# Designed miniproteins, single chains, continued (5): the designs that were tried, part 22

Each design is a single chain, and the fold is of that chain. pLDDT is the mean over its residues in the fold that is shown.

## One batch from the design tools (miniprotein)

Design m16731
Fold by ESMFold2-Fast:
Structure m16731 (fold): chain A 68 residues (1-68)
Amino acid sequence: GSSMIKKEIADLEKRIAELDKQIEQLQQQLAQAKAAGDTKTALQLDIELGVKEVELAVLRTILKKLKS
């Protein structure tokens, strides 16, 4: 029913907000690693950031479908 969909939308929006914060933190860490010339740390952070960005894209796609 519509009440279950509303709860799922709210829970999903909360997860998306948490991922956005994690991505912001990883972006700051990546910028610092690059500025320091720490290529190994920068590569690890870039991979982690890429994984989180893919997860965010999937969740946003699900949210759009639920709101349609």
Scores: mean pLDDT 87

Design m16732
Fold by ESMFold2-Fast:
Structure m16732 (fold): chain A 74 residues (1-74)
Amino acid sequence: MDEEVQKLIEELEKTLKEIIEAFRNGDEEKKKELTLQYLSILDKLSSLPLTEEQKERIHEMISNMSKELAEIEK
């Protein structure tokens, strides 16, 4: 497994968890900062050769964040 890809996936997971927390806390500045970090991580991942398993894991993490955010906004 590419160690650089694994580190970026771990950083993505951490960032997604922090985004959920920022939304729960209503921290607008933190939301903006973390969203930019999230986009930066995705841009880096898009430049790397990902396996189908890695792509599926990333998709699942993003999907889980979206579900959590939807619950917070209801």
Scores: mean pLDDT 81

Design m16733
Fold by ESMFold2-Fast:
Structure m16733 (fold): chain A 82 residues (1-82)
Amino acid sequence: MLPQVSTSRSPDGTLTVTVSGPAARVKISLTVRTADGRVFSASAEGEIKDGETLTVTVRLPAPGQPFRVLSFNLEYEPLPPP
């Protein structure tokens, strides 16, 4: 099955990306640029079991500031059944 990816932005300026799916080794990389030209990057890597999630979070300096996603990379490798 394909992984499910969801994104959310909190009022405090936090951008969150969550990946879910069957058991897999997952790596997430995210780079964003704010309207004033600053660049922020975050990454997360790990193994998830069926029903678990992997989350990456970026805190933006101003809650209402516009931003642009420069890159999003998802590596998803299903684990073999035991």
Scores: mean pLDDT 75

Design m16734
Fold by ESMFold2-Fast:
Structure m16734 (fold): chain A 57 residues (1-57)
Amino acid sequence: MEHFAKAAEAGAAGDGKKAAELAEKGGRNSQGTMGAVVAGQSGLSPEEAARAAERAS
């Protein structure tokens, strides 16, 4: 899911709204996307957010 990686990066950049919007679009199709967004919205660094996205997959 491409959406989970983009959502995690947006969250890491401190753009929680953008991360949430990407998660809403992708999350309706997969739980992995939701896990990645939750990690991103926590304000993780881009590297940590990317790792969370991979683990959520």
Scores: mean pLDDT 58

Design m16735
Fold by ESMFold2-Fast:
Structure m16735 (fold): chain A 82 residues (1-82)
Amino acid sequence: MMVLSITSSNGNSGVSSFDWSISQGQQLLDQLRQSTTRQQFIDILRQNGANDSTINTVSSDDSHSITIRVDGQTFTADITFS
């Protein structure tokens, strides 16, 4: 089971950052919120241009904080896999 919390914040840095349009970024965040497994979460990140380092980090650990940058706005995704 996966627990995911996504919070909007400005000025934070994190494990990975990607720049998308606001509309594309909202779709990405909605897709991530709808994922219920680690594999679904990884697949969404990979489809949206996440690098192998980010994918490997998410694959290996049970708990993460990932920073996503969307059109100058920063979002923090806190993820726990079980």
Scores: mean pLDDT 62

Design m16736
Fold by ESMFold2-Fast:
Structure m16736 (fold): chain A 90 residues (1-90)
Amino acid sequence: SEAEHAVTSIESLVQDAKENAPSLSNEEIARMVKTLLAIMSKASEVLDEKSMQRVVDMADELAAYLRKLGVPQEILDEFRAGVAADEEKL
């Protein structure tokens, strides 16, 4: 299904983000987060509730990892707010 394909694509992008994050500056992480939010927002148009929950869970895991790396709370708050806004559209 399009929903399953979208979730799999987001899983791959989140994994890449986690692998690259330790080598990125805070400005690069902020740009990466904005890019991920744009992709997640577009994907939310085809996601069902179950698939959106998987995306939210992956986003929460990524945010927790970035927090552990010392990424500024402002960047993490922007990321979490964007994901929550997409979930509210279901």
Scores: mean pLDDT 82

Design m16737
Fold by ESMFold2-Fast:
Structure m16737 (fold): chain A 88 residues (1-88)
Amino acid sequence: SFFEELAQRLDERVAPLMEKGDYEGVREAVREILKEAIEKYKDNPEIVANLRLMAGDMGLEDMTPGERQKLLDEAIKSIEEREKKLRE
């Protein structure tokens, strides 16, 4: 549901701007949507790490390969810890 909500919000905000040829507006809309999602899910480190990785991959946030790897490691660790808690 989280990814479905994110995809729908992106489509709703980005599609009209792309049709208008407002590529600068597209970049800013995506940046705003990702910031809103990070704030909404700030208590979920897995989601935050994934959103920050997306922002870095899209060039919306400057990120070194080492910083990117740390976010990947945090996302993996959060998944493992969540699975562990569900089994305990």
Scores: mean pLDDT 72

Design m16738
Fold by ESMFold2-Fast:
Structure m16738 (fold): chain A 69 residues (1-69)
Amino acid sequence: MTKEEEDEFIERLARVTQEAVSAFADDPEGLAEVRRLVKEALNAFYKNKDYDTAKKILERLEKLVEERR
């Protein structure tokens, strides 16, 4: 993975996390699911070096936030 790809992943994850806090402000269960997925994405990326899984979880997070808006 290039530095540019890593920077893009971090930027997207930070953005979707911030959007989720706003979108799920009235849904504690949904916010808990978002936090679980963020942790799984970070573990896949940094601990497991499973970049494909990290990207799929990130895409799932982005869709979940978009559906809530």
Scores: mean pLDDT 80

Design m16739
Fold by ESMFold2-Fast:
Structure m16739 (fold): chain A 78 residues (1-78)
Amino acid sequence: MEEKIREVAEKYREEAAKVNPELKDFIDEATDKIYEAALESIEKLGEVTREALRKLPDSAAETKDYLVAAAKEIISIK
């Protein structure tokens, strides 16, 4: 399970970074936190994902969509 969660987080990290490479450091940090939260609980995963979305500007809508997709896919495999 842990390995599969890591693979999902890594996949969406790569996709989000391709859309906006200037946000790479933020995306790397956000996906790392999503991975760690996913290992702890679904509740923590939701909390961390919402916090990351709140920190991103509306102009980064596609990056936000990838972070939401990562969280949803992780929930579906838990």
Scores: mean pLDDT 81

Design m16740
Fold by ESMFold2-Fast:
Structure m16740 (fold): chain A 83 residues (1-83)
Amino acid sequence: MSDEEAREIAEGLIKHVEDLKAHILATLPSMSPAERQALIDGLEQDLALLREEYEKETNPILREALKKAIAIYEETIAALRAA
């Protein structure tokens, strides 16, 4: 994989998780407790997969992107739990 390809993948990943967080936070006031719990469960599963990918990733650009994605998922889950 080239550094250019890694940067494009990294930017796409970060944009995707930031957009996901923004969408979740925008819809949070209209969520039922059951909908919020189902979303938390799904995000925790995604977070576990991101952590597994981070441990296996050898490309430093992709590792930093995964680290940032993990942080955004953790922040999103924390916001859902605080609601």
Scores: mean pLDDT 88

Design m16741
Fold by ESMFold2-Fast:
Structure m16741 (fold): chain A 84 residues (1-84)
Amino acid sequence: SPAEKAAEVGYQTGLRVSGTPEAAHAAYIGGLKAGEAAANGDSKGMREGSQYSLELWKQRVGEKGGLFAAEGATAGGAYGASMA
């Protein structure tokens, strides 16, 4: 689906900027949420997806990696928006 493709963009971006699979996975989950929101024109949901990735990473590994996960989720959301 378009949302799954957005999630994959989030994963690849998160992996590239963080170098860790855990941050990439958090970016995948947030990218999926952001991509679904973007496809529906929901800018608040796009931001919530990025925030979700940040909070998920913070819970697992600490604060600094969460920014990379959020960056990946933002890239996924942008991809989703390009499909709308």
Scores: mean pLDDT 70

Design m16742
Fold by ESMFold2-Fast:
Structure m16742 (fold): chain A 91 residues (1-91)
Amino acid sequence: SEEEEKKKLLEKLIRWGYELAQAFEDSKVNGEEGQKKLEELLERIRKEASKDPVLKDAFDALMRRFEKNPEKFAKVIRDQYEKLLKKEEEE
């Protein structure tokens, strides 16, 4: 269903956002290695997102939010990721 597809899209974006937030924080602490991991993660996600125009547009919107305020983004995405994990434990 369209609702199921939207749910899967949101869950994928939350997971990608969480990985991005973690890699970004690691890049501040781990210098060159952390930056390389962040770049590799972004390339992997962009390649996956490019397979679906809806997913690509949604990821581009996610990136704009991240770039505007990375710290606020990290806080929001971690909260959403924690809620996603709790939901999976219930089902």
Scores: mean pLDDT 80

Design m16743
Fold by ESMFold2-Fast:
Formats: structure tokens, C-alpha cells, sequence
Structure m16743 (fold): chain A 76 residues (1-76)
């Protein structure tokens, strides 16, 4: 079975891929696809937070909130 560290690394790679696809969708004016990718990115970030040490979780939740605010501004 993959280690916690390997799981977090895979999820981080997935989050980076989703953010890149989100930006491509926004640039193309495909707001429906961009919203779907945004929602999927938030799910991946929640999985990363759940796997992270408890002491790091508040900072990661703040980073997620900042990402969400940034992405929502791009979709407006």
C-alpha cells in the first residue's frame, strides 16, 4: 500500500494538474468546465488536508480558502 507521504505527493500532483486545466478552461471561456475543475480541485485539497498532520491543517485550510477566493474571482 502507498505511504501517507506517497498519497500526499500524488494528490499534490493531481491538484497542480487540475489548477492548470482550470486556467486553460478560464482562458478558453469554458466557465462550465472551469467550475467543474474548481470543484474537483477543492475535493483534492480536502483530501490533502485530511492526510496532513493536525498542526498543519489550519494553515492548509487558510490556503484552500485563499485558492477558492482567487478562483471564484476568475469565474466572476
Amino acid sequence: APSREEQIKALLARAQELVAEFLEAVAAGDLERARRLFEETLKVLDEIISLAPEEQQPTLREMKAEFAAWAEALLA
Scores: mean pLDDT 87

Design m16744
Fold by ESMFold2-Fast:
Formats: sequence, structure tokens, C-alpha cells
Structure m16744 (fold): chain A 70 residues (1-70)
Amino acid sequence: ASPAEVEALEEAVLRAVRELLDAGASPELAIAGARTAATHLVQAGRLTPEQAEAIVRRAEAEVERLAAER
């Protein structure tokens, strides 16, 4: 995947995390969702494990930021 494709996948995961939190999901559930999505993307050959872990870390930071605002 190109850097632009990785960025688009990151934004899709972050959007899903935001939607889960907006629906009343816990931070733990939102992070678990991000990890599941990242794992599926690695299994599909769309991300390397290193790219997936970077996206998960970004999602964890976003969840903590949004949880602190609520």
C-alpha cells in the first residue's frame, strides 16, 4: 500500500473509533475495535504489522483525547 492508502486506512479506523465513542461505547471497546480492524487489514495484506500497530497507537491516543473531553 502507498503512504496515501495507509493514511486513508488510518482515517477510516479513527472515524470508526469516533463513531463508537459517539454511540456510547467505552474507550476500551473502541480501542478493541481499532485493534480488530487493524488485524483484519494485516490479514488482507493491506497493511504491514508495523503500519497496523502505528494506526492502533494513533487510535489509542485519539480515544484518550476524546474520553478526557467527556
Scores: mean pLDDT 81

Design m16745
Fold by ESMFold2-Fast:
Structure m16745 (fold): chain A 72 residues (1-72)
Amino acid sequence: AQELLLQGGQLADQGNYEEALALVQQALAEAKAADPNSPLVAMAYEAMAKIYFALGKKEEAEELLKKAKEIA
């Protein structure tokens, strides 16, 4: 999960948002399966929110940040 989250962040920094989102979504699924209250779950939601914001999907990004706050 953490490795996928780091790789997703790197792709997002390069502007490869679609590929970044896929890796972050996989990291979220793995983190939830291991421990749904893990800080990694909150980090994955935050990473997804940043990507959605970059894509102009502000409403979806705000919902993801809300989910991250519920965990962290």
Scores: mean pLDDT 79

Design m16746
Fold by ESMFold2-Fast:
Formats: structure tokens, C-alpha cells, sequence
Structure m16746 (fold): chain A 70 residues (1-70)
């Protein structure tokens, strides 16, 4: 509950940083590795954050996260 909220907050920060970097799109392999190293709830938070950001790169990354979680 509270601990999960704190982790989600920090993960959202990373998600935003990844989305705002705009240096390159994240590959499926990179997404898979990232999801493997974080809890499912955190990965879902990142996917939602990326979708809300609304850039093509962010949306693609968010969809890949959802596919990996499925």
C-alpha cells in the first residue's frame, strides 16, 4: 500500500525521464529487461505514464510494456 505508492512514485520519475529523453526509442529487448527488473505494478505505472505523455516513442514503449506483462 504505502510502500507500493512510494515505489510507484520513483518509477514514474524514471518513466518520465525515459520519455522526455527523446534521444531514441526503446527496443522490445530493452523493455523486456526493464520489466524483468521491476515489479509488475511498477511496470504498469510506467506504461500508463508513457501513454499519458503522448509522444509516439512513449506510446510505443508503453504498448510493449503491456505486451510483456500480458
Amino acid sequence: MDPDIQEALTLMQRGVMLATSRQRKMSREEIKRMVSRMPRADAEAVAEELRRLGTPESVESGELIEEVLA
Scores: mean pLDDT 65

Design m16747
Fold by ESMFold2-Fast:
Structure m16747 (fold): chain A 98 residues (1-98)
Amino acid sequence: SAEVEAVLKAALEFDATVGLYLLDEEEIRKVITEALTRLGLPLSEVPQIMELLKNLSPKSVADFLKTSSLTAEQLVALFEEATEIAKELGRERALELF
């Protein structure tokens, strides 16, 4: 599915950014919460998104899309926004540590 592939790609880019800047689970939760807030998406989705991020696969993305109120387009936008927030947070943190 093109929708599953697009979401997985965006989520994997976010996961790579999280790994690059060594963000912990609470920092990831804050980033996802801020991304949802900026996009006007429901904060009730945070626990489901955090669970999705623990095991990213085409199947887990497809299962999420079947049960979530979020569309594939909204999920792509969410992970793209989350990636930008994570880059900002990670760079600021890296500058404070050096």
Scores: mean pLDDT 87

Design m16748
Fold by ESMFold2-Fast:
Structure m16748 (fold): chain A 96 residues (1-96)
Amino acid sequence: SKEVSREAAEKILEVGRDVEKNLPELSKKIKEIQELLERAEELEKEYEEKDKELAEKAREAIEIVREGMAKPEEFREKLEEAKKKIEELEKEAKEK
């Protein structure tokens, strides 16, 4: 899990560097994706032993972010979907 999350973050940083050189405006979207991944990974790490279902949902949010990176045409849709899922998980976590 940690190894997969690290690989995803490194891949996004690599893509971010390429985009930043050619399309500076898209670098802001790459940063937003990186921030969403960080939030989802924090939820996964904190709840891995406390609530496996919540940790699994956090991993699903990470996968949605990865799909957004792989499909630039769906970029905004996938970012919004992942953001809503992460916000719902963060709310659920605070209610415990």
Scores: mean pLDDT 75

Design m16749
Fold by ESMFold2-Fast:
Structure m16749 (fold): chain A 77 residues (1-77)
Amino acid sequence: SMEELKKLAEEAAKKLEEEFKPLEDEAVRIVITTGDTSPAEALNKEFREKLKELAKEIAKKTGASEEEALKALQDAL
């Protein structure tokens, strides 16, 4: 159902934000203190890949398309 899709997307987005926030804060600190953008670039790539994998899992659980699941995840962020 759309309600189940939204719930799973909101739960996944919250966990993703909780996981990535301290990593984002550290990457920003590194850029400010050293000028090194490599951690931020690596984190951005990892975040995008994690979003795709979460979208696939949610789609599989709900019967929605991966595109619908990805949109729900992005809307929850």
Scores: mean pLDDT 83

Design m16750
Fold by ESMFold2-Fast:
Structure m16750 (fold): chain A 68 residues (1-68)
Amino acid sequence: FVDEAIARLTQLADEAVQALKEGDTEKAQQLVQQMIDLARASIAAHPEGRERLKAALVKQVKKVQDAA
């Protein structure tokens, strides 16, 4: 489950990077919000995975920021 959530975060980040490359900053912001919401929900469901989920979120958000 934690691995599935991390995979989903990666997919959302890749979509956000693509949106930024297309100049769609609003879509990229919406996708980043979805990543944050998913990470929060996943941590609430699996507190034991909190550190892995936080690390994955930080890594993927930085990937999106670096694309901007």
Scores: mean pLDDT 83

Design m16751
Fold by ESMFold2-Fast:
Structure m16751 (fold): chain A 107 residues (1-107)
Amino acid sequence: DAARRAALEAAGEADLEAARAEARAAGRSLAEGVATVEANGKRYTARVVAYTDDPSKAALLARAAQALADLMVASAGEALALAPPAQALMAEAGAEAVASQREEALA
C-alpha cells in the first residue's frame, strides 16, 4: 500500500528530526549516515542519525552511523556485502541511533 508506505516513511523522517533536535538540545555529539542502492527496479535510501554523550567518540560515531546505513540498504537491496560491524561500532561509541528507509521506483 503506497499510502501506508508513505506514512511509515514520514514517521521515520519525523523520528530523525526529533533525534537531531534532542541531541542538539542535550549537547550530544551527532553524526549522520546515508546510503543508497538500486536493486529490483527500485532505489533504496537509508538515513541514520546517531548520537553519543562522549565527544571523544565522534569519529567512531560517524563510522557507526554510516555502517548502519550501509547495512540497511544492503538488506533492502538483497546485496551481499562485507560491511563494517555496525553493532560493534555503535557499542564502542556508546551511541544510540534513529533510522529511516525510503523506497522509490526507478524511472
Scores: mean pLDDT 72

Design m16752
Fold by ESMFold2-Fast:
Structure m16752 (fold): chain A 71 residues (1-71)
Amino acid sequence: SEEMKKDFEDYKKRIEELKERALASTDPEEIVRIAQEIVDIYNEYLDKYGYNPELEALVSEALDEIQAKLE
């Protein structure tokens, strides 16, 4: 549906903005909180629309980059 497509783009933007915020942060506690926000947003989409492989890939890449920064 058009609503699902619009929400998908909105969710992608939210995840991308959170990833950039985490990668710019120097506070490990803030970085961990942002990573949890990304997971929460992804779960919200899954509950509403179900599995989306493009969104899953974006979330996985974002969390991998954030995890690499914390190591």
Scores: mean pLDDT 86

Design m16753
Fold by ESMFold2-Fast:
Structure m16753 (fold): chain A 131 residues (1-131)
Amino acid sequence: TKRILVAAIDIDEERAEEALELTAKRLEELLRERGVEAEIHKVLAPPGTEEATRLVLEAVEKYKADVVAIIVIVYSDEELGREIAEAVRRALQAASDVPVVTAVVLASKPEEERRRTLERAAEETARLATA
């Protein structure tokens, strides 16, 4: 059984929860299609880089994650989103060999574009889980 962690990082908890739910649901569908038995664990974190990194690292250790998906949601500051995603990715890379998928979602973009970003993250995560 593969253990997958999906983390959503956002100042808006409701928005993070929605992104988390959409990503996890799509991931479950893709894993089922691929015949992969998996446990999906979800974590929400605030957007502070140090706190988000700590919470994600704690969740990886707690759940013994085989693959991690990091969804960073910012309103329009793509550079800030990339900075947070990169910080978490680097911390995970320093602490473990766990594969990491990152996605930055801009809340200012149309819903369809945001959904496509989350779906791509789920597809990449499923691909790594089957490798």
Scores: mean pLDDT 86

Design m16754
Fold by ESMFold2-Fast:
Structure m16754 (fold): chain A 76 residues (1-76)
Amino acid sequence: EEEEKLRKVQELLDHKARSQAEADRTIAEGDALADKYLAEGNVNEANQARFEAGKARSQALGDVKRYEQEAEELLK
């Protein structure tokens, strides 16, 4: 039982790490897309791209928190 709990905790921490990496990548990609739109003079599209990247990052950070909470519950 304890060994199984530790294995599940490790899986959750791996998922947490991936979600954090996704959040970081999403912002970088959103900033790059926004810079492209700004270079084209498309300010509204640039703002939209950053807004959407921010939303996707918040989603991924929500997953980070959820995996962390699940790991804490298993370690109880």
Scores: mean pLDDT 83

Design m16755
Fold by ESMFold2-Fast:
Structure m16755 (fold): chain A 86 residues (1-86)
Amino acid sequence: MMSEEEIEELRLAAEMNVLSYLAQGKVDEARESLDRALEIAKKEGNEQAVEILDEARKLLDNRLPPEEAERKIRELEEQILARAAA
């Protein structure tokens, strides 16, 4: 069985991959990493992470204006950095 710490580390890695792909403009790869992170967050029962990741995925699906996408990418970056620093 995987430990709680191992599951959290896998989710953080997937979230960091999302950030990396978005910074490179690789939207399809970012979506795949988001789906992985969302699946892990749901298994953890982390409702806050599920809400943030689900919102980010909906933004990518709807291809919002660049300004809106950039703002949400920055919000996602702040969330990922806060978790990595904990």
Scores: mean pLDDT 68

Design m16756
Fold by ESMFold2-Fast:
Structure m16756 (fold): chain A 66 residues (1-66)
Amino acid sequence: VEELERSLELAEEAAKTETDPTVLRALLHELGELRDQALQIPDEEKRQRLLERIDRIEALVREKLA
């Protein structure tokens, strides 16, 4: 969980600062992998919070790629 939270911290920072479409597409792929990891978390409340965070980061990346 701590590793996943750290990865999301880095992804959120990258989503805010990065402008290279190649890097942004790689970040979307990474977010998909992080989503798969979050879905495996047995704590329903933790899982839901992490999924919501992933959704927010993904939305930001998609807006930059539009």
Scores: mean pLDDT 81

Design m16757
Fold by ESMFold2-Fast:
Structure m16757 (fold): chain A 68 residues (1-68)
Amino acid sequence: SQAQFDQYVQQFRDFLDNGGDYDTFRSFMHSLGFNDQQTQDMVVQMARNSSVDASYQLMSQQIAQVMA
């Protein structure tokens, strides 16, 4: 649902804005159905991003795909 999508996007934004740790991110990713390998791949992609906004956009796309 739109409400659930918005909730996941907000959880991720809160995580990045508060300088969240790997364990918190791993728990978030597992709640979306991603495994440890996918979580690690996402950490690598986010580390390559030039801005927090790029990470928000990347993760919003992944959440939308999981919810489709």
Scores: mean pLDDT 74

Design m16758
Fold by ESMFold2-Fast:
Structure m16758 (fold): chain A 60 residues (1-60)
Amino acid sequence: LKEQIDKLNEKLSELKAKASKELSEAFNAGDFLTLKQLMIEYNGQIEKIKQEIFSLEEKL
């Protein structure tokens, strides 16, 4: 279980770093439609991983 939580935390960190980069690029390009779509998509993915981590932590 701990190894699964560690992997999900690593995925979460990588996802946040990727999201930060892509959101900054869209913002700097003035592409606010893409920025909005990326925010919704990445926030959804981040929340899913957080929920998975929480579920696994409850089993500890």
Scores: mean pLDDT 81

Design m16759
Fold by ESMFold2-Fast:
Structure m16759 (fold): chain A 64 residues (1-64)
Amino acid sequence: GPEVARAVKDQPGAGPVVLALKVGDEVEILRRLYDAEGNVAAYVARTAAGEVGLVGADHVEIVS
């Protein structure tokens, strides 16, 4: 099934690029984005409403 992450802290939205999330919101993970050290820095994710955008890796936990 789809890989799902849940917000563990609020993320304010920023234009069309960064998803607005509140603690407890769930998103489908579409892609991992890595920093220069090879750690996951962000995800490209989709909300239940169909919005696609960036989510900071420190704002969510993987639940499935």
Scores: mean pLDDT 83

Design m16760
Fold by ESMFold2-Fast:
Structure m16760 (fold): chain A 75 residues (1-75)
Amino acid sequence: LTEEQEKEVLIGLLEIYFAVGINAARKRGDEALAAQLEKLRDEYVEKIRNAKSVEEAQKIFDEAKAQVDALWAAA
């Protein structure tokens, strides 16, 4: 894979991870958490697209997952 293709794979995985969280939040009636997760999804997708390397993109991906976990712990 090219670096661009590897970034697109990470974006796809990130979108799936957020989609699962957003759907779960909505099913429990937490529309505020769902909206916050949607905003973070869009922000982290943009960060990965703008990453200088696949290594940086992977670190951003790991940060995004940690942020989702932190929001769930706080909800």
Scores: mean pLDDT 83

Design m16761
Fold by ESMFold2-Fast:
Structure m16761 (fold): chain A 108 residues (1-108)
Amino acid sequence: ALVVDIAAGVDSELAHLETTSLVAEVVVRNASATDLTIVDVRAVDSATGTPVAYRIDGTPSRTAVIPAGGSATVTVEAPAPGTYGLAVVATDADGTVGVASATITVKA
């Protein structure tokens, strides 16, 4: 699994994962001192811009709470080998936004 940090007020550096699995796991760690709520997840085929299926902590949920110092696992379900973009957007209780981003390359 790829590990990326998310923090309120921070756009994280783009992380990279190469895998042969059509199911790619990205562990999003809350580096903030307070809980973050995931408000948006964008998982897309980089070539077409088409959304792909994902799960948060094993559920087809679009939102989750990441406790301070905790993590959530975002699982991207690629339909085929290719390159996929993931962005996870979360807010704290004050509405401060943080973003974690990853590129996932699924090899044949």
Scores: mean pLDDT 83

Design m16762
Fold by ESMFold2-Fast:
Structure m16762 (fold): chain A 120 residues (1-120)
Amino acid sequence: MSREEILARFQELAKEAFNLIEDLISKIKAKTATEEEVKEKTEEILKLLEEMRELTRSVATPAQEAALEEMDKIIEEIKRIAKEIIENVDDYEKALELAQRLKDLVSRFVELAADILAAS
């Protein structure tokens, strides 16, 4: 994959991930989110993040290994938060707080990946 193709694919994946998060937050605010929908959306978000991680790893230098390890830790934290949203979907205030934390973690992940891609 060319650098232009990697950057374009990364931007596409990031946009799709944020669109899924915004839809999840909107459904929680509307009290229409189900455990099944939260599970499906968070699993899709995680798949997008894993693809972004692999794209980032493909161009990363050994000096950037610590940033890749931080991205892996963020994915694990996102998995924990996703499970907590599913378990608390009927507690809309807690579900909303957790969904906002999910958004913040995804933003940090995207920023770390973008920094690696820009340096490569």
Scores: mean pLDDT 86

Design m16763
Fold by ESMFold2-Fast:
Structure m16763 (fold): chain A 63 residues (1-63)
Amino acid sequence: TQELLEEINRARKEGVQRARELRAQAENAGLSQQEIDALLEQQERRDLQQIMSLYAQLDEALA
């Protein structure tokens, strides 16, 4: 349970860092704001799915 909480916190922090790096890379590549927003939205959906999966595991472990 404690390990899952730490993994969730790590995943959140890594998601923020990943979004920053993705934005910087896309801006350096000369992508439009619409293209950057689309890439960030897609990455955010993937990160959210991972975090939701970890929360589901935590709920099961606490039951």
Scores: mean pLDDT 81

Design m16764
Fold by ESMFold2-Fast:
Structure m16764 (fold): chain A 73 residues (1-73)
Amino acid sequence: EEFEKEILKRIQELVDKYREAKAAGADPEGLKEVEDLLARIFIGLKYNLFSREEIEKMIEEAEKKVDELMAKA
């Protein structure tokens, strides 16, 4: 329950950052990679396909990717 709330908040923050990067004119290929990661995270959460550690790792990867896109935009 507590973990789920924290993960959903991080995902919402990720989606917001993705939208900001897209609006800033970030690299389309990089944006697609973040979009694919977000889709995988959403599907994984919906069907309980991944462990807690796996979900956290995917979110961390997407966060790093979107931050890199924002820095280069």
Scores: mean pLDDT 80

Design m16765
Fold by ESMFold2-Fast:
Structure m16765 (fold): chain A 57 residues (1-57)
Amino acid sequence: MIDTLAKNGALSVAQIAAKLSVSQATVSASLKALEAQGLVASKTVGSSTLYAVTAQA
């Protein structure tokens, strides 16, 4: 999942689910866990929420 975000930039839950061929519920649960660890961040763009990998050196 992190590698998918790193290659594609900011993606919505639906876009990640489509790329990984998994349910949106699975993606949401995984993204919340990764966000809690500081590995991904959410960004609201209009009416959509996008997730991206946090790149800190």
Scores: mean pLDDT 74

